# Designs tried in a protein design run: designed miniproteins, single chains, continued (2). Part 45

Each design is a single chain, and the fold is of that chain. pLDDT is the mean over its residues in the fold that is shown.

## One batch from the design tools (miniprotein)

Design m5547
Fold by ESMFold2-Fast:
Structure m5547 (fold): chain A 60 residues (1-60)
Amino acid sequence: GVAEALAGIEKVEAALESFSEEELQAVILSGKALIEKAKAEGQEELAAAAERVREKAESL
């Protein structure tokens, strides 16, 4: 459900600084797909959380 997805995103966000370049790129790509899916399903909180983590990964 949405709650489990949000919990997963928070765990990824907490670990971002320890990720390799390849792992960060995977997070960015997966994040883009998740954002599109969440928006299509009307899950605005999930889309916003995924966008935040994607932006943070891109800044590293």
Scores: mean pLDDT 80

Design m5548
Fold by ESMFold2-Fast:
Order: structure tokens, then sequence, then C-alpha cells
Structure m5548 (fold): chain A 70 residues (1-70)
């Protein structure tokens, strides 16, 4: 994966996670907990697949923000 490809993935992932967090601010606790489980499983899988450190970092930031909403 090129540096440019990693930067594009990181940008899209940040936008997606930011949008998810904003949407979930008005969601039920059950919906927040469900989304958190999905993102945590995705993070676990990304780590297993040896995803780039920058991608892992963005996912970890998203998990932290979602936990703060729960």
Amino acid sequence: MSKEEIEEVVKKLREHLKGLVEKLKTASKEEIERALRVVEEDLKEAKKLGADEEIIKVMEEGVKELRELA
C-alpha cells in the first residue's frame, strides 16, 4: 500500500468515524453499544491483518470517542 493510499484511507476513515460519533450523540444507548462493538471488532481484525499504524491509530481514536458516548 502506497503512502498516498494510506493517507486516503486514513482521511476517509476519520470522516466516517466522525460522522458516526456525531450521529450517535442522539442515538439510544443500545445503538451506541452496537456501533462500539462493530468498530472494536473492525479494529481487532485490522490489527490481525497488519494494517498500517496510522489506520490503527485512527480506529483507536474512534473507539475512544464511542466509549465516551456510552
Scores: mean pLDDT 81

Design m5549
Fold by ESMFold2-Fast:
Structure m5549 (fold): chain A 90 residues (1-90)
Amino acid sequence: MSPSDVARNIQRRIGVISRSFNIPSGVLRRAVIDMIQLRIQNPNSDIDQLRDAARRSGIPDRYIDTVARFVDGITQGRDVSYLQGILDNL
C-alpha cells in the first residue's frame, strides 16, 4: 500500500474515532502526526513512548491505548522514507 493510500486510511479512521468517541478530529490528527514523527526520529521507540505522545497531544486516558496501538500497527517495521510519505499526505 502506498504512503498516500495509508494517509487516506488514517484520515478515514480519524473521522470514525472522532465521531464514535467524541474527540475533536484535529486533536486525533495532531496525535497521530506526533506519534509518526516520534517513530521517524526514534525508530526503536516502543508502544509506551507512543502512549506518552498520545497523552501529551490531548487524547483522553481511556483511548490512549487504542490510538497508540493503531499508530504502532501502521509504523512498525517501516522505513523513514515511507513514514515521511504518510506525513506529507496527512
Scores: mean pLDDT 85

Design m5550
Fold by ESMFold2-Fast:
Order: C-alpha cells, then structure tokens, then sequence
Structure m5550 (fold): chain A 85 residues (1-85)
C-alpha cells in the first residue's frame, strides 16, 4: 500500500460562507484513485451530505505530486489536497 496525506476543508456556500470543518490525516491506499475515494468519503462525512467532484487539479511542489479536488453540494463546498508520502 502507498501512504497519502489528505487535507480537507468544508464550508457553506453563499454570500456569508461559514467554515464548518477541517481535517488532516494519513491514509493507506493501493493507488491515488483509492486515496481520492477515501478523501471524498471523509469530506462527505464532515459535510454531512453528498458532494460532487467539480474540479480536479494536479500540481508538482518540490518534486511531489499534489492532487487538489473541489467538491460541491447545493449548500456546501469541500476542498481536498492529497499528496503521496
């Protein structure tokens, strides 16, 4: 299994966004796709509702690949960063 660091932040949508939750954890997964699934599941737990992936970006920072995901529901936004350790 590969080890990934996952950072998640969840906020409300609208004119006055409210910060709801933040979490950072390590996850073991067979590949990046499994790590993304686990991160999305955790983001939905923190949000208390289903979220849809609306954006995915890949960056390289200091030789490390970082995957950024933006998830949305009707009322909430979650932003996720995943890096392989």
Amino acid sequence: MKKYRVSIAVRTKGENPEFLAQDEFEVEAENLEEAKKKAVEKAQELAGEELKVVEEKELVVEGKKVTLLKLESETKIAEIAIVEL
Scores: mean pLDDT 84

Design m5551
Fold by ESMFold2-Fast:
Structure m5551 (fold): chain A 67 residues (1-67)
Amino acid sequence: ALAAVLEEVLAGSPPEIRKLIEEYLKNKDLASASTAMTGAEEGLSLEEIRERIRAGRTPEEIVAAAR
């Protein structure tokens, strides 16, 4: 389930990244939350995730760049 994947990503993420994802979800910014979650799954740092969000990168673009 999507909820189980979200919980797993949050549990495996550094506290700073987890807080960032939770903040976007609380603010209903689903696009930024999805990009942050994908970045965390691909092993990106907090700064890399924030840079991708500022650049308007999609989850698909992050996955493509990691391959």
Scores: mean pLDDT 71

Design m5552
Fold by ESMFold2-Fast:
Structure m5552 (fold): chain A 66 residues (1-66)
Amino acid sequence: SLRERLEALGGGSGRVSAEQLRRVALEEGVSEDLAEVIGEAARAGGGTLSVEHALELIEAAKAAQA
């Protein structure tokens, strides 16, 4: 699942980096523009987001594109 993928990338920290988050968003079918916005949100927050927030952002972006 997407949650399991994000948890694995976080290495048990419960967080994912802006770069990891952008890559996963693109792999999940999020557009380049929205993936960049998601990555910027992580960078603005100090370079990482929690797995929970990352999951919510990717799912929201996918829903917005549907």
Scores: mean pLDDT 81

Design m5553
Fold by ESMFold2-Fast:
Structure m5553 (fold): chain A 55 residues (1-55)
Amino acid sequence: SAALAAEQALAQQQADQLIAYFQQQAEKNKSNPELVQKYLEAAQLAREQLAALLA
């Protein structure tokens, strides 16, 4: 339905923004491997949650 497609598009946009944010924070904090790991794990979790929602 159009409503479901709109909800999925919004979820995709929000997830893309969140993933980009975490990737940017990882790059800014590249001198701290623990912080890099945490941000990359958060980005991966966001990708997995989006994939589950779109499945």
Scores: mean pLDDT 86

Design m5554
Fold by ESMFold2-Fast:
Structure m5554 (fold): chain A 68 residues (1-68)
Amino acid sequence: LEKLEEAYKGTIEGAREQAKKMVDEVRKKYSGLTPEEVEKAVEEAQKRADDFIDAVEKGTRESLEKAK
């Protein structure tokens, strides 16, 4: 089961990297707006990214427990 735990670690790390990329893309897309508008868009993107990471972590934990 150690290989499965390693795969789940990789999935969570990948989700964090994807979340960071999503936030960076939002900053790039809204670079023409005012700093306040960019800040709001980034905060919303960060919240979505955090929710995504939490969902992946929960799913991987549940899957790992069921696999045992």
Scores: mean pLDDT 73

Design m5555
Fold by ESMFold2-Fast:
Structure m5555 (fold): chain A 79 residues (1-79)
Amino acid sequence: RPPPDVEALVAEAERALAAGDLEAALRHVQTAGSDHPAAEPYLVRAHIALTEGREEEARRHLRAAIDVLRSGATEPPAG
């Protein structure tokens, strides 16, 4: 399977969040985060929040997952 295009998926997730489409946002972030274990707890929480109708919690966890994925998608800081 080709590796996920994390930057493109994160961009689509942010567009979905801006449009209020939390299910689409979650789907894009889950695909981007499939190889990133640090994003997993935020994705799990976002999925649970969506199934419970907690839109604000879902948005918050999706934004946290996106932040983790962005830090993993860019070059590591020089240190």
Scores: mean pLDDT 75

Design m5556
Fold by ESMFold2-Fast:
Structure m5556 (fold): chain A 83 residues (1-83)
Amino acid sequence: STKARSELIAGITKGVLRITSAVQIQTALKNGDVAVAQQIRALEDNTLAQIDALQASYADDPVKLEQGLNQLMQNYLAQLRSL
């Protein structure tokens, strides 16, 4: 169903985000960069909230949801590279 597809896409995106954030946080902490680790955690929390907002807005439109999530993930990765 459309709803199940939207739930799956959002779930996969959250999983990728959490794993990527965890790896980058661990790297920052190993380098002694506690402030960077905190910035990555804040970015993760903000991006997770945006995924939830997109899923709520586009529950019946998985194509728009996927487009919005792709743009959000590109923005997330760009912000990670700037830290």
Scores: mean pLDDT 90

Design m5557
Fold by ESMFold2-Fast:
Structure m5557 (fold): chain A 74 residues (1-74)
Amino acid sequence: SASARSLATFRQLVAQTKAEIDANPDTSAEELRRIRDSLEAYAAELAKSLSPEDRAALAALLGEFTAYVDARIA
């Protein structure tokens, strides 16, 4: 489905972003917050076009990513 493909694309984006952050441990807290906020905004727009099941999966993915970023900032 289009919903499943959009979710898969978001999952790939999250994985790629985490890999880039891991490769650049000197990334500032300010830049990490900017990245988090950008993905949150993108996820909010994407959620409008997803099925309820895929929306739940998107929320879980976003929650994992925000926790990952927040741990890096702390």
Scores: mean pLDDT 88

Design m5558
Fold by ESMFold2-Fast:
Structure m5558 (fold): chain A 91 residues (1-91)
Amino acid sequence: EEEEKEIKEELEYYRNHQADVEAFRAALPASAAKRKAELATPEAMEEARRLFEEKIEKEGLSELEKKLLEAVMNGDAETYLEVREEILKKL
């Protein structure tokens, strides 16, 4: 029951950040790259992908945080707990 309370608090935290992540995704060169891919060279597409990865790294979305958010969005409590434990070990 203690873990249930902590899980609810973290889910609420990531739900609050979900709107920011969605806004971030909308503003990312990746969404612009999809539009420009219709007209762009392969080099431009690779540059956009590189900028996407750089922004994720700089703006605080770690690989584990992305997995955690995906688990929250899918309602996968088991994966959520596993990824949360990995994040806590790195703190």
Scores: mean pLDDT 55

Design m5559
Fold by ESMFold2-Fast:
Structure m5559 (fold): chain A 67 residues (1-67)
Amino acid sequence: EKLEEAEKELEEARKKLAEARARFDAVAADPNATVEELAAAIGEVLAAIGDLIEAEQKLEKAKKELG
């Protein structure tokens, strides 16, 4: 059960990172984008990377508990 939860969290974190990257690419390609919009998009990517690292650590911990 906990292993399945950790795997789902990892998958969700990967999807969130892909979405944040797509948003950053879109803002970066927009000649009318402001510095504030770029900073917000960068912040989303950094937050998603943090979520991914946390999800990977949870998965490793769950695997250790199960052998």
Scores: mean pLDDT 82

Design m5560
Fold by ESMFold2-Fast:
Structure m5560 (fold): chain A 60 residues (1-60)
Amino acid sequence: SGLKRIQLGELLSAIDAASLLDPEVAEELRKILDKILESTDEKERRKLTDEALEMAMKVL
């Protein structure tokens, strides 16, 4: 299955929250988001989203 709008919304919210707590982590999360948006591979997009959310959970 593909990335759902809800998962992208969660990542965007996590980036916003991380930018207040750890700007360096927020920048890394934005880079992962850019890779997700550029990727046409559903499995790669899911893996990148999971990695980004796991990274965000360490600072949130």
Scores: mean pLDDT 75

Design m5561
Fold by ESMFold2-Fast:
Structure m5561 (fold): chain A 68 residues (1-68)
Amino acid sequence: GSKISTGTMKVLGWSEQQLLEEARRLEEESERLLEKSKEYEKQGDNSKFASLYTASELLRIESELLRE
């Protein structure tokens, strides 16, 4: 589904605390997906590896953008 963009959240005046809490949540989810991707890579499931790795990287980028 479509979600509100990181830039839009900042423009709408989310508090620094709210932005940091969301950034932390995204970072934790990113780390979880990265670990899952590594297990699928070891098993030779390149499709699941690629999907989870891409999702992890996107969440990490969004977390970093919220901290800026």
Scores: mean pLDDT 75

Design m5562
Fold by ESMFold2-Fast:
Formats: C-alpha cells, sequence, structure tokens
Structure m5562 (fold): chain A 91 residues (1-91)
C-alpha cells in the first residue's frame, strides 16, 4: 500500500537523521544532511515525489563529502533503500 511505503520512507529518513547526529562529526555536513532529510520527509508527506527524488540526489551528492568510508557506506545504503521505496511509489 502507498501509505505503508510512505510511512517506511519517513521511518528510514528519521533513523538516518539519528544515525547522522550520532556519527557524522562535521557540524556543517550534519546540518546539511538533517535539513535535506527534513525536506525529503515533507515532500513524501505531500506526495511530491519529483521533489523527493531531487532531495535523494542531494543526499547522494552529500555522501561524497563524508570522509569516513564506513560511515559513507552506511549512509549510502540507507539512501539507496529510501530510493528503492520511492521508486515503488512512483511505479
Amino acid sequence: SEDEIRFRIILLARSLRDYVKKHLKDPELQKKVIETLDKLEEAVRNGDFETAEKYIEELEKIANEIKDPKLRKSFLYAVEEIRRLLEELKA
């Protein structure tokens, strides 16, 4: 169901937000990630999936600025899972 997929995206975005607060020590990157995740959640809630896609692309770009390879991999894994769920909504 669409509502279940949207709820799952929101939970994943919130989980990633908490993970970033704990593990991403660069305060500028942390703020940028959190702001982007909050905008992604808003777009998903509003059914604006084109805008949600743009914020996923922004998160992928931000990942390139994460210097810790383990943190980067975990971050990208979470972003990829969000993308997979969004593609399911757009189908």
Scores: mean pLDDT 88

Design m5563
Fold by ESMFold2-Fast:
Parts: sequence; structure tokens; C-alpha cells
Structure m5563 (fold): chain A 85 residues (1-85)
Amino acid sequence: IDSLLSRASDLYSRIVDLNNRISELDKRISDLESQMTTADSSTQVSLQSEIDSLRTEKSSLESELNELTSELNKVRSEIISLKHS
């Protein structure tokens, strides 16, 4: 049970870190999209490249988040099961 609680704590910390990183990427993407509305055409090409790069990174982090969230839910279910056994 202590091992499962330790695992749940580790997974939770990693999920919090990923959520923070995703939020930072969303902020940066929004800032770049705002810059796009006032930029000239040549600058827009550079901004779009940066946005595309950040969106790819965000997609990767979201995949990791989904895996960790699934694992945390499994650990939580196992802890609940053990408490009722």
C-alpha cells in the first residue's frame, strides 16, 4: 500500500509538471498568434514556423499526460480495492 501511495504521489507530481509545461506552451502559442495579426507577411512565415513547432511539442506532452493520467487512475483504483479487501 505504501508503495502504491508513493507511485501515486510520483505520478501526480509528473502530471502537474506536464500540465504546467502545456500551459506555458499555450501561452506562447497565443502570444505568437497575437503577433501574427500585426506582423507583415514575411514575419508571419517565421511566426507560423514557431507556432507549428510549439504545437508539435504540445501534442507530444499531451500524449504523455494521457498515459500518466491513465496510470494514476489505475493506481488509485488499486488503492481503493485494497482498502475494501
Scores: mean pLDDT 84

Design m5564
Fold by ESMFold2-Fast:
Order: C-alpha cells, then sequence, then structure tokens
Structure m5564 (fold): chain A 68 residues (1-68)
C-alpha cells in the first residue's frame, strides 16, 4: 500500500524523517535546509524520494498516531 511504503521510507532514513518532521511543523524548505545544514535542493530531494505529498503526509501521520 502507498501509505505503508511512505512510512517505511520515513523509518529507513533519519535525515528524511527530520525533513518531513520539520515540514509537518510548518517550516519552509529553506528553514529546514538551514536547520539541518543541507541545501534546499537536498531537502526537495528527500521530499520527492519519500513519495509523500502534503496530503499523503497528513494521512500517513494520522494513521501512525491512531495505533495503540
Amino acid sequence: APLELAVAELLKSPRRQQVLQLLVEGKTAQEIADELGISVRTVQYHMAKAGTTQHGLAVGLAAAMARP
């Protein structure tokens, strides 16, 4: 399932997890790049590799938080 794959990708890469967590917090790609010491292009690369749109991220996060 696409949501299971998105969650698996988040768990495989600590950097990708950090990028996506900061996105959920409402930070811009530039702010995330500055926070993590990477380029904006690298932030965009991790977002694309996660295969997660804003909508997909919200759904995936809600599903993860619903588990006991």
Scores: mean pLDDT 65

Design m5565
Fold by ESMFold2-Fast:
Structure m5565 (fold): chain A 90 residues (1-90)
Amino acid sequence: EKEELAKKIGEQVAAQLRSLGVDEEVAEEFGRVAAEAALRYLEGDEAGRRAAEVLSRTLQEIGRLHAEGASPEELTEVAREGVRRAREAL
């Protein structure tokens, strides 16, 4: 069940990013990393928790930038940077 929950979290995050204009491939990669971070966090892994924090802050930043009229290209770059930082935490 934890693996299914993590997968759903990743899918939901990817869908949210796509709705904000983030590139499809980058949104999907972000969702996959979010699923991995969520799974590790649910298993009690501190690295997963730290990665989830990075991704959560990135999502908040993307939402704020979108509200301020940032371009899809700018949002995509922020998402890509968030993925890179989250992977470094894992």
Scores: mean pLDDT 87

Design m5566
Fold by ESMFold2-Fast:
Order: structure tokens, then sequence, then C-alpha cells
Structure m5566 (fold): chain A 81 residues (1-81)
């Protein structure tokens, strides 16, 4: 579920000393769920942040944990918080 993905994002962020608001985590969790439902493959336009297409378009992930870490790495890189 989106809520479970958001909780995993929050826990991974916490391990890195980061804090994201629940609304931002929900939006990112919705994007992650879209990728999971598309057999872990990214298609253009799946992300709320359209700039992220340049990093992931056409990329395939093996599982949810890999997706969560990749999204968290982008959040850190883009300085969203």
Amino acid sequence: SIEEIAKKLKEEAKKRGLHFDDESLKIIAEDIKKVIENNYKVEKGMFSNVGWDRYFNGKEFKNEEELIKAFLDLLIKENVE
C-alpha cells in the first residue's frame, strides 16, 4: 500500500538523518507504487516530479527496497528538504 511504502521511505530517511513531511512522502510513495505496478519498470510521466524522468526513464528495478533507496538518493541530490 501507499502508506506502507511511505513508512519505509520515512524509516530509510531517518537512518540517514533526514526528515520529510508526510504529504511529500505520500506523493513519492504513489510514484513508487506506479513503478511496482508496472513490473518495476519506469516509464516517462510516472513521477510527480517530471525532472526525475531523466534519471530513471526506461530503468528496471529488482524490488521495492531498491526503488525506495533510489528515490531517497534523488531526494538528497535534489535537496527537496
Scores: mean pLDDT 74

Design m5567
Fold by ESMFold2-Fast:
Structure m5567 (fold): chain A 110 residues (1-110)
Amino acid sequence: DEKERKEEELEIIVLLLLNASKALEAMAEEVEEKDPELAELLRENAELLKELAELIKKTGDVELGKETLEKVGELLEGIEEAISAGDLEKARELAEELKEYLKEAIEKLK
């Protein structure tokens, strides 16, 4: 019972992280004409999220997966808000913070 619940929870976490990666790719397309450097940073974050999702799936670390999903969700909301407001400088700051977080999380799982 408990093993099945953790497996289902892990699958949901991985799916949500991959959806977050797709959201970053969409945001990158939106900003590419105005800020190609931000677009590149958002695509880099999308690739890091895919790598982290794969590592979480392989390790079965549900707790790190939950913590990651929470932090990624907060930063994605902030990036989306900043882009919508035309504050590309704030969007870059938050995207750099996301990149740092994702790199640290990946290193913990290696």
Scores: mean pLDDT 87

Design m5568
Fold by ESMFold2-Fast:
Structure m5568 (fold): chain A 76 residues (1-76)
Amino acid sequence: SGSLNGQQVSQLQQQSNQTQQQMQSTLTSNTTQSNSLLNNGDQNGANSSLYTGGQTVTQGLGQIKLNNNLAQQLSS
């Protein structure tokens, strides 16, 4: 685990964990804002908030997938 490859795998896992936390925070915030805007009759604002949240989740999932693939290659 102290090898260069072990350090890279650890860094990729830390990045993935951080990305997951950012995705959850952003999704919760944008979903809450979207629901609030929708309840106030602002459908355009609600849609924009939800779209932004969806884009953040999509990007985060892509990054986690790449990190997992790299970690697997470094550990095998």
Scores: mean pLDDT 80

Design m5569
Fold by ESMFold2-Fast:
Structure m5569 (fold): chain A 91 residues (1-91)
Amino acid sequence: SMEEKIKEIKLAAIAYDKGLKEGKSAEETEKLFEELLKKNLPEEELEKLVEKLSEESKKYLEALLAELELSKEPDREVAVEKGKKKAEELK
């Protein structure tokens, strides 16, 4: 499950990079992402494509990975924020 989500994120970053280079719309980039998912590329090929990402697309990949981590543990982030607020209210 986690390996599948990481593969999807890498494919999303690859589609984003190609979309930028080819001047594609958001909808066209989404279609490219779906096509890449359908190809079921092996991990070795995915890693090679990830290495070739532009700096902008690498930042996008980092953002997607951070969002995955937050979606995995959303209650923990909310709990931490509420805990900090309560600690600050202690005069």
Scores: mean pLDDT 72

Design m5570
Fold by ESMFold2-Fast:
Structure m5570 (fold): chain A 91 residues (1-91)
Amino acid sequence: LDGELRSTQALLNMVLEIKKLVEAGKLDEAIRLLEMMISLVGDEDIRKLLEEAKRHVEAGDADEAIKKLDELIELLKKKIEELERKKKELE
C-alpha cells in the first residue's frame, strides 16, 4: 500500500507538471513526459487517458489535452484517497 500510494502520488505530480508544460506551450517536453509515463504505467485506465492526452498535444489541441489531463488528475486524486482510506483501515 505505501509503495502504491507513493507511486500514485509521484504519477499525479508528473501529470501536474505535464499540464504546466502544455499551458506554457512546451508541447515537445510534454510529449516526452507523456511517452515516459505511458511506458511506466501498468494501470490501463491511466494509460488510456495518457495516450488520449498525448494525441491531443501532438495535434496542437491544447484545450482538449488539458481537459484529458484534468480527467487524469481527478482519477489519480480518487485513487490516492482510496489508497489512504485502505491504509487507515489496516492501522
Scores: mean pLDDT 82

Design m5571
Fold by ESMFold2-Fast:
Structure m5571 (fold): chain A 100 residues (1-100)
Amino acid sequence: SESQQLLEQIKEEAERLRKKLLEGDVDGAYKEMKELYTLLYQYELIPGGSSMISSKEASRIVGIVLDAVAMLLQEDPKKLDELNQHVAQLRQQRQQKLAS
């Protein structure tokens, strides 16, 4: 299903992000974080698909995201601001699609 394929892409992107965090690659972590948020917002738009992730997998992804936010806050707060702007745009797009 589309939700299963997208969930696998989310997991792969989270692992790429984790690798960048372990390498101390701030620019790489920022890039992977943007892609991960884009995929997560696409996943929220799939009717009936949102309950397919296990609590263990969800906790792992959340942990990676929190570590990435902490790295950006410490190493490059401007990138964290840019990420927050990107997330705000994704939320606005989601609201528009749900209203249509």
Scores: mean pLDDT 79

Design m5572
Fold by ESMFold2-Fast:
Structure m5572 (fold): chain A 70 residues (1-70)
Amino acid sequence: SEKLIEEAEKKILELLEEKGELTVEELYELTGLPKSVVDAALNRLLAEGKIVSVDGSNTLKERYKLAKPK
């Protein structure tokens, strides 16, 4: 549902505000939403420039955080 993706976007932003950086796995666990819904929400937030992906050379998992104002 489109509405579930919008709710996932809000939850992801709240979690990232509270915790700073989270992996996709942590976002699945903390939101409790289906992986497909979380993935869709992450793609939209990235496209909107509200979050950024963080490549850690010391981790095999992509991490996400709120975009810094420029």
Scores: mean pLDDT 77

Design m5573
Fold by ESMFold2-Fast:
Structure m5573 (fold): chain A 102 residues (1-102)
Amino acid sequence: SALVEEALRSLRDAIRYTELAIRYYQQGDYRSMSRYISRAVGHVIRAIGLAEEIPDPAARQQVLDRTRRVVSLLNKALEYAEQGDYDQAAKLIEEARREVAA
């Protein structure tokens, strides 16, 4: 489904922008971090909207479940980054990437 592929692409963009936000936080650039978090949130919202348009209920639910897991992992990555644990944050980003591997 084109909608499934687009939703997963949007989730990959959300993961990428979250990783960039963490990089800026590590550099002390909190304004850039905030900007990239906002972009990541926008891509999550887009992925949810695309998922809700998927006609097959099973495929729709699978994409929404993956979206919830990705969001949980990204939130945990940000929490570990705020604690200075960048290694754990990076592991959670890679786990999120595995959730959206096509």
Scores: mean pLDDT 90

Design m5574
Fold by ESMFold2-Fast:
Structure m5574 (fold): chain A 87 residues (1-87)
Amino acid sequence: LEEKAKQRTEDIKKYRELVRKAFEEAGIEATDEQIQAWAAAIYLASKVSNLDPETLARAVAEEAKRRGGPLSYDEAVKLLKEKIKES
C-alpha cells in the first residue's frame, strides 16, 4: 500500500533533479515549485511514451531558453504531450 506511493515520490524526486540540472545547464532560472510540477509531468510522459526522462527535461529547458524565460506548467505539459504524440 505505502510502497507504491513511496516509489512514485522517489521517481519524481529523481526527475526533479534532472529538470533542475537541465535548466541550470541552459542558463534558465526556475522556481522549486515549477521544477516540481515539470518533474511530475515528465514522470507521467515517460510512463506513457517510454521516452528518456533526461531527453524530456532537456526539451523543456531548450524551449524555455528559446523563449528567453521559464515555461509555465501548462506550457510544459503541452510540449510534453506533443512529444508523446510524435513518438
Scores: mean pLDDT 71

Design m5575
Fold by ESMFold2-Fast:
Structure m5575 (fold): chain A 82 residues (1-82)
Amino acid sequence: SMAARIATFLASLGVRPTGDAAHTIADIVNNGYLTSADQFVDLMRGRRQIPGISDDQRAIMQALYDRLGDDNTRRLADFVFS
């Protein structure tokens, strides 16, 4: 699944646990809210808001960005939209 692929990628970046973050990203992408790596990076940086995302999902994405930083967030975005 997309979530399993994302979880494996996050683990390779030293991010653990990965399950909640991977499922959140897969949900956002599969619902069509994001169409590019640049939009994903803007969401992670807090420069884009998506009305359909829950507060819990927002908190997971913010915590993930704090752990990854800019360079790893770009790598994740490129992986998801490759």
Scores: mean pLDDT 80

Design m5576
Fold by ESMFold2-Fast:
Structure m5576 (fold): chain A 98 residues (1-98)
Amino acid sequence: DPEAELRRLETQLLIAQAMKDWELVKEVAERGIEVARELGDEETLAYFLYQLGLAYYKLGNKDEAIKYFKEVIEIEEKLGRKDSFPYINAKKLLEKLK
């Protein structure tokens, strides 16, 4: 059940973030992106892309973080979701990146 897998992955992300295990956040987010794309769930895709960008940001990989945050902004703008958590936070973190 891909929808049940997405719920489990989101729970795993929250735990990994609480542990500050950014390598685990990256791994879980990459799997979430794969499942969200398979389902055509663009809202969930933007969420996991944001988490992947955040993991790269925390790991010091600025170029990858910028790439994924820009992708989040593009998706959320197409969906009309400029008030979403991924959109607001991707924009804030992009402003901090050089």
Scores: mean pLDDT 89

Design m5577
Fold by ESMFold2-Fast:
Structure m5577 (fold): chain A 74 residues (1-74)
Amino acid sequence: SELGEEAIERGKEAAKSSVEEAAEIMRELFKLGEEHPELREAAELLAAGVRGRFTEKAEEEFEYQLELAKKELE
């Protein structure tokens, strides 16, 4: 779907961005996944790919921001 393609492109942009911007992009994808449950798994897979692009320290910060975003969506 077009939404799925947009989510993939946003994931790629997040991988190129700073940790803060990457976390913000992923937060928007998780919000989209709340309104479209079929995109939730795709957002999780994209988050895993984005994490793999950071240094170990930046990855830790990114995971912290992601967990905060997920808690807000609970």
Scores: mean pLDDT 66

Design m5578
Fold by ESMFold2-Fast:
Structure m5578 (fold): chain A 89 residues (1-89)
Amino acid sequence: DSEIARRIRELLLEGRYDEAYDLLMADPNLSGYLKTLLESLKDDPEALRALLERYAAFLRELEAISDPQQRAQLRASFWRSIQEEAEKL
């Protein structure tokens, strides 16, 4: 992980969503679909916060899972849902 990726996870898990948003949009390794959704919600603070909380919950759940197969399934499920939502914009 890059220093920025670790900092983003720390901010999200701490609930520091405004700071996390700025770093997420600057992260070249983050999913373009997630960035597209975040950008689409920039003028809707409630919906933007809900998406950031959803991503934080995903990261928290992922951290709690030790099984590689379950981690892979969670990642695949989460990123598929993000992609599908972005493609509907």
Scores: mean pLDDT 80

Design m5579
Fold by ESMFold2-Fast:
Structure m5579 (fold): chain A 100 residues (1-100)
Amino acid sequence: SMEQRAQAALIVAVAEGLEMARQLGEIDEEAVARLEKRAEEVRAKLSPEVQAKLERALAGDEQARLDLWSDAVMLSEGVPREEAEELVRKELEEAEAYIS
């Protein structure tokens, strides 16, 4: 479902954010443990199909990542896919600027 794909997209975003924060030295390992536990609880509720797509996205499949993230934005904002993809790109650019 789109809702489960949106949840998978959030797991990808959190995993990428935590890895970047560790590289920058801006990480609380206790907070990381709490987020990882929550991610595991969400992951356990996903269908096998969505879990497979999540694993591909975590492995660096950009299309799987974009599809999951676009589904999340479509669900939250009620916009068509093309607009959701543009919003995803904008959010990624803003996140990169913040971290840089």
Scores: mean pLDDT 74

Design m5580
Fold by ESMFold2-Fast:
Structure m5580 (fold): chain A 74 residues (1-74)
Amino acid sequence: SSDLRGLLDQAEAALAAGDPARALALLEKYVTANGHVLDPERTRALLERLLASPELSPEQRARAEALLGHVDAT
C-alpha cells in the first residue's frame, strides 16, 4: 500500500514477525510523513508494543520513546 494506513499495517506485521527494527522504521516514516498522526490510538498501541520488545536496542528504544512523545503531544 502507498497510503499512510498501509505503513501502520506493515508495522503491525513486522512486530508480529519479531522484527522490531523494521516496525520502528515504518512507524517513524508514518509519524514524520505529515507532521501529524491520523490514527493516534493505533499508533500509540503499536509504539507501546514496540517498547515492550526485549530485542530493542537502547538507541532504538530512545527513538520509539521520542515518537510516542510526539504522538501524545498531538
Scores: mean pLDDT 78

Design m5581
Fold by ESMFold2-Fast:
Structure m5581 (fold): chain A 90 residues (1-90)
Amino acid sequence: GGLTEEAKKLLEELRKKAEELLETKSKEELKEYIKEVVRKYLEKKGVKEEDKEELIKKVLEEFEKAYEEDKEKTLLLLQQILAWEKKLKE
């Protein structure tokens, strides 16, 4: 079968929140949000400081490229960041 009903609902909620962020926040506000969530998520996973900075840089570069070229990729990236933020609150 496909996704469970709970997983489908979560994906729909993440998509809606990602669309709201993209519509209400500037590119710079989105970059700061992404940076903060990724940093906290990597810290929770025990990633070394030098590796955290490199990974944050790569995520921000992917975001900037997607933001200019691909709305769907931008939304998928924001959904992933929102999912990580949710795990940080649990």
Scores: mean pLDDT 82

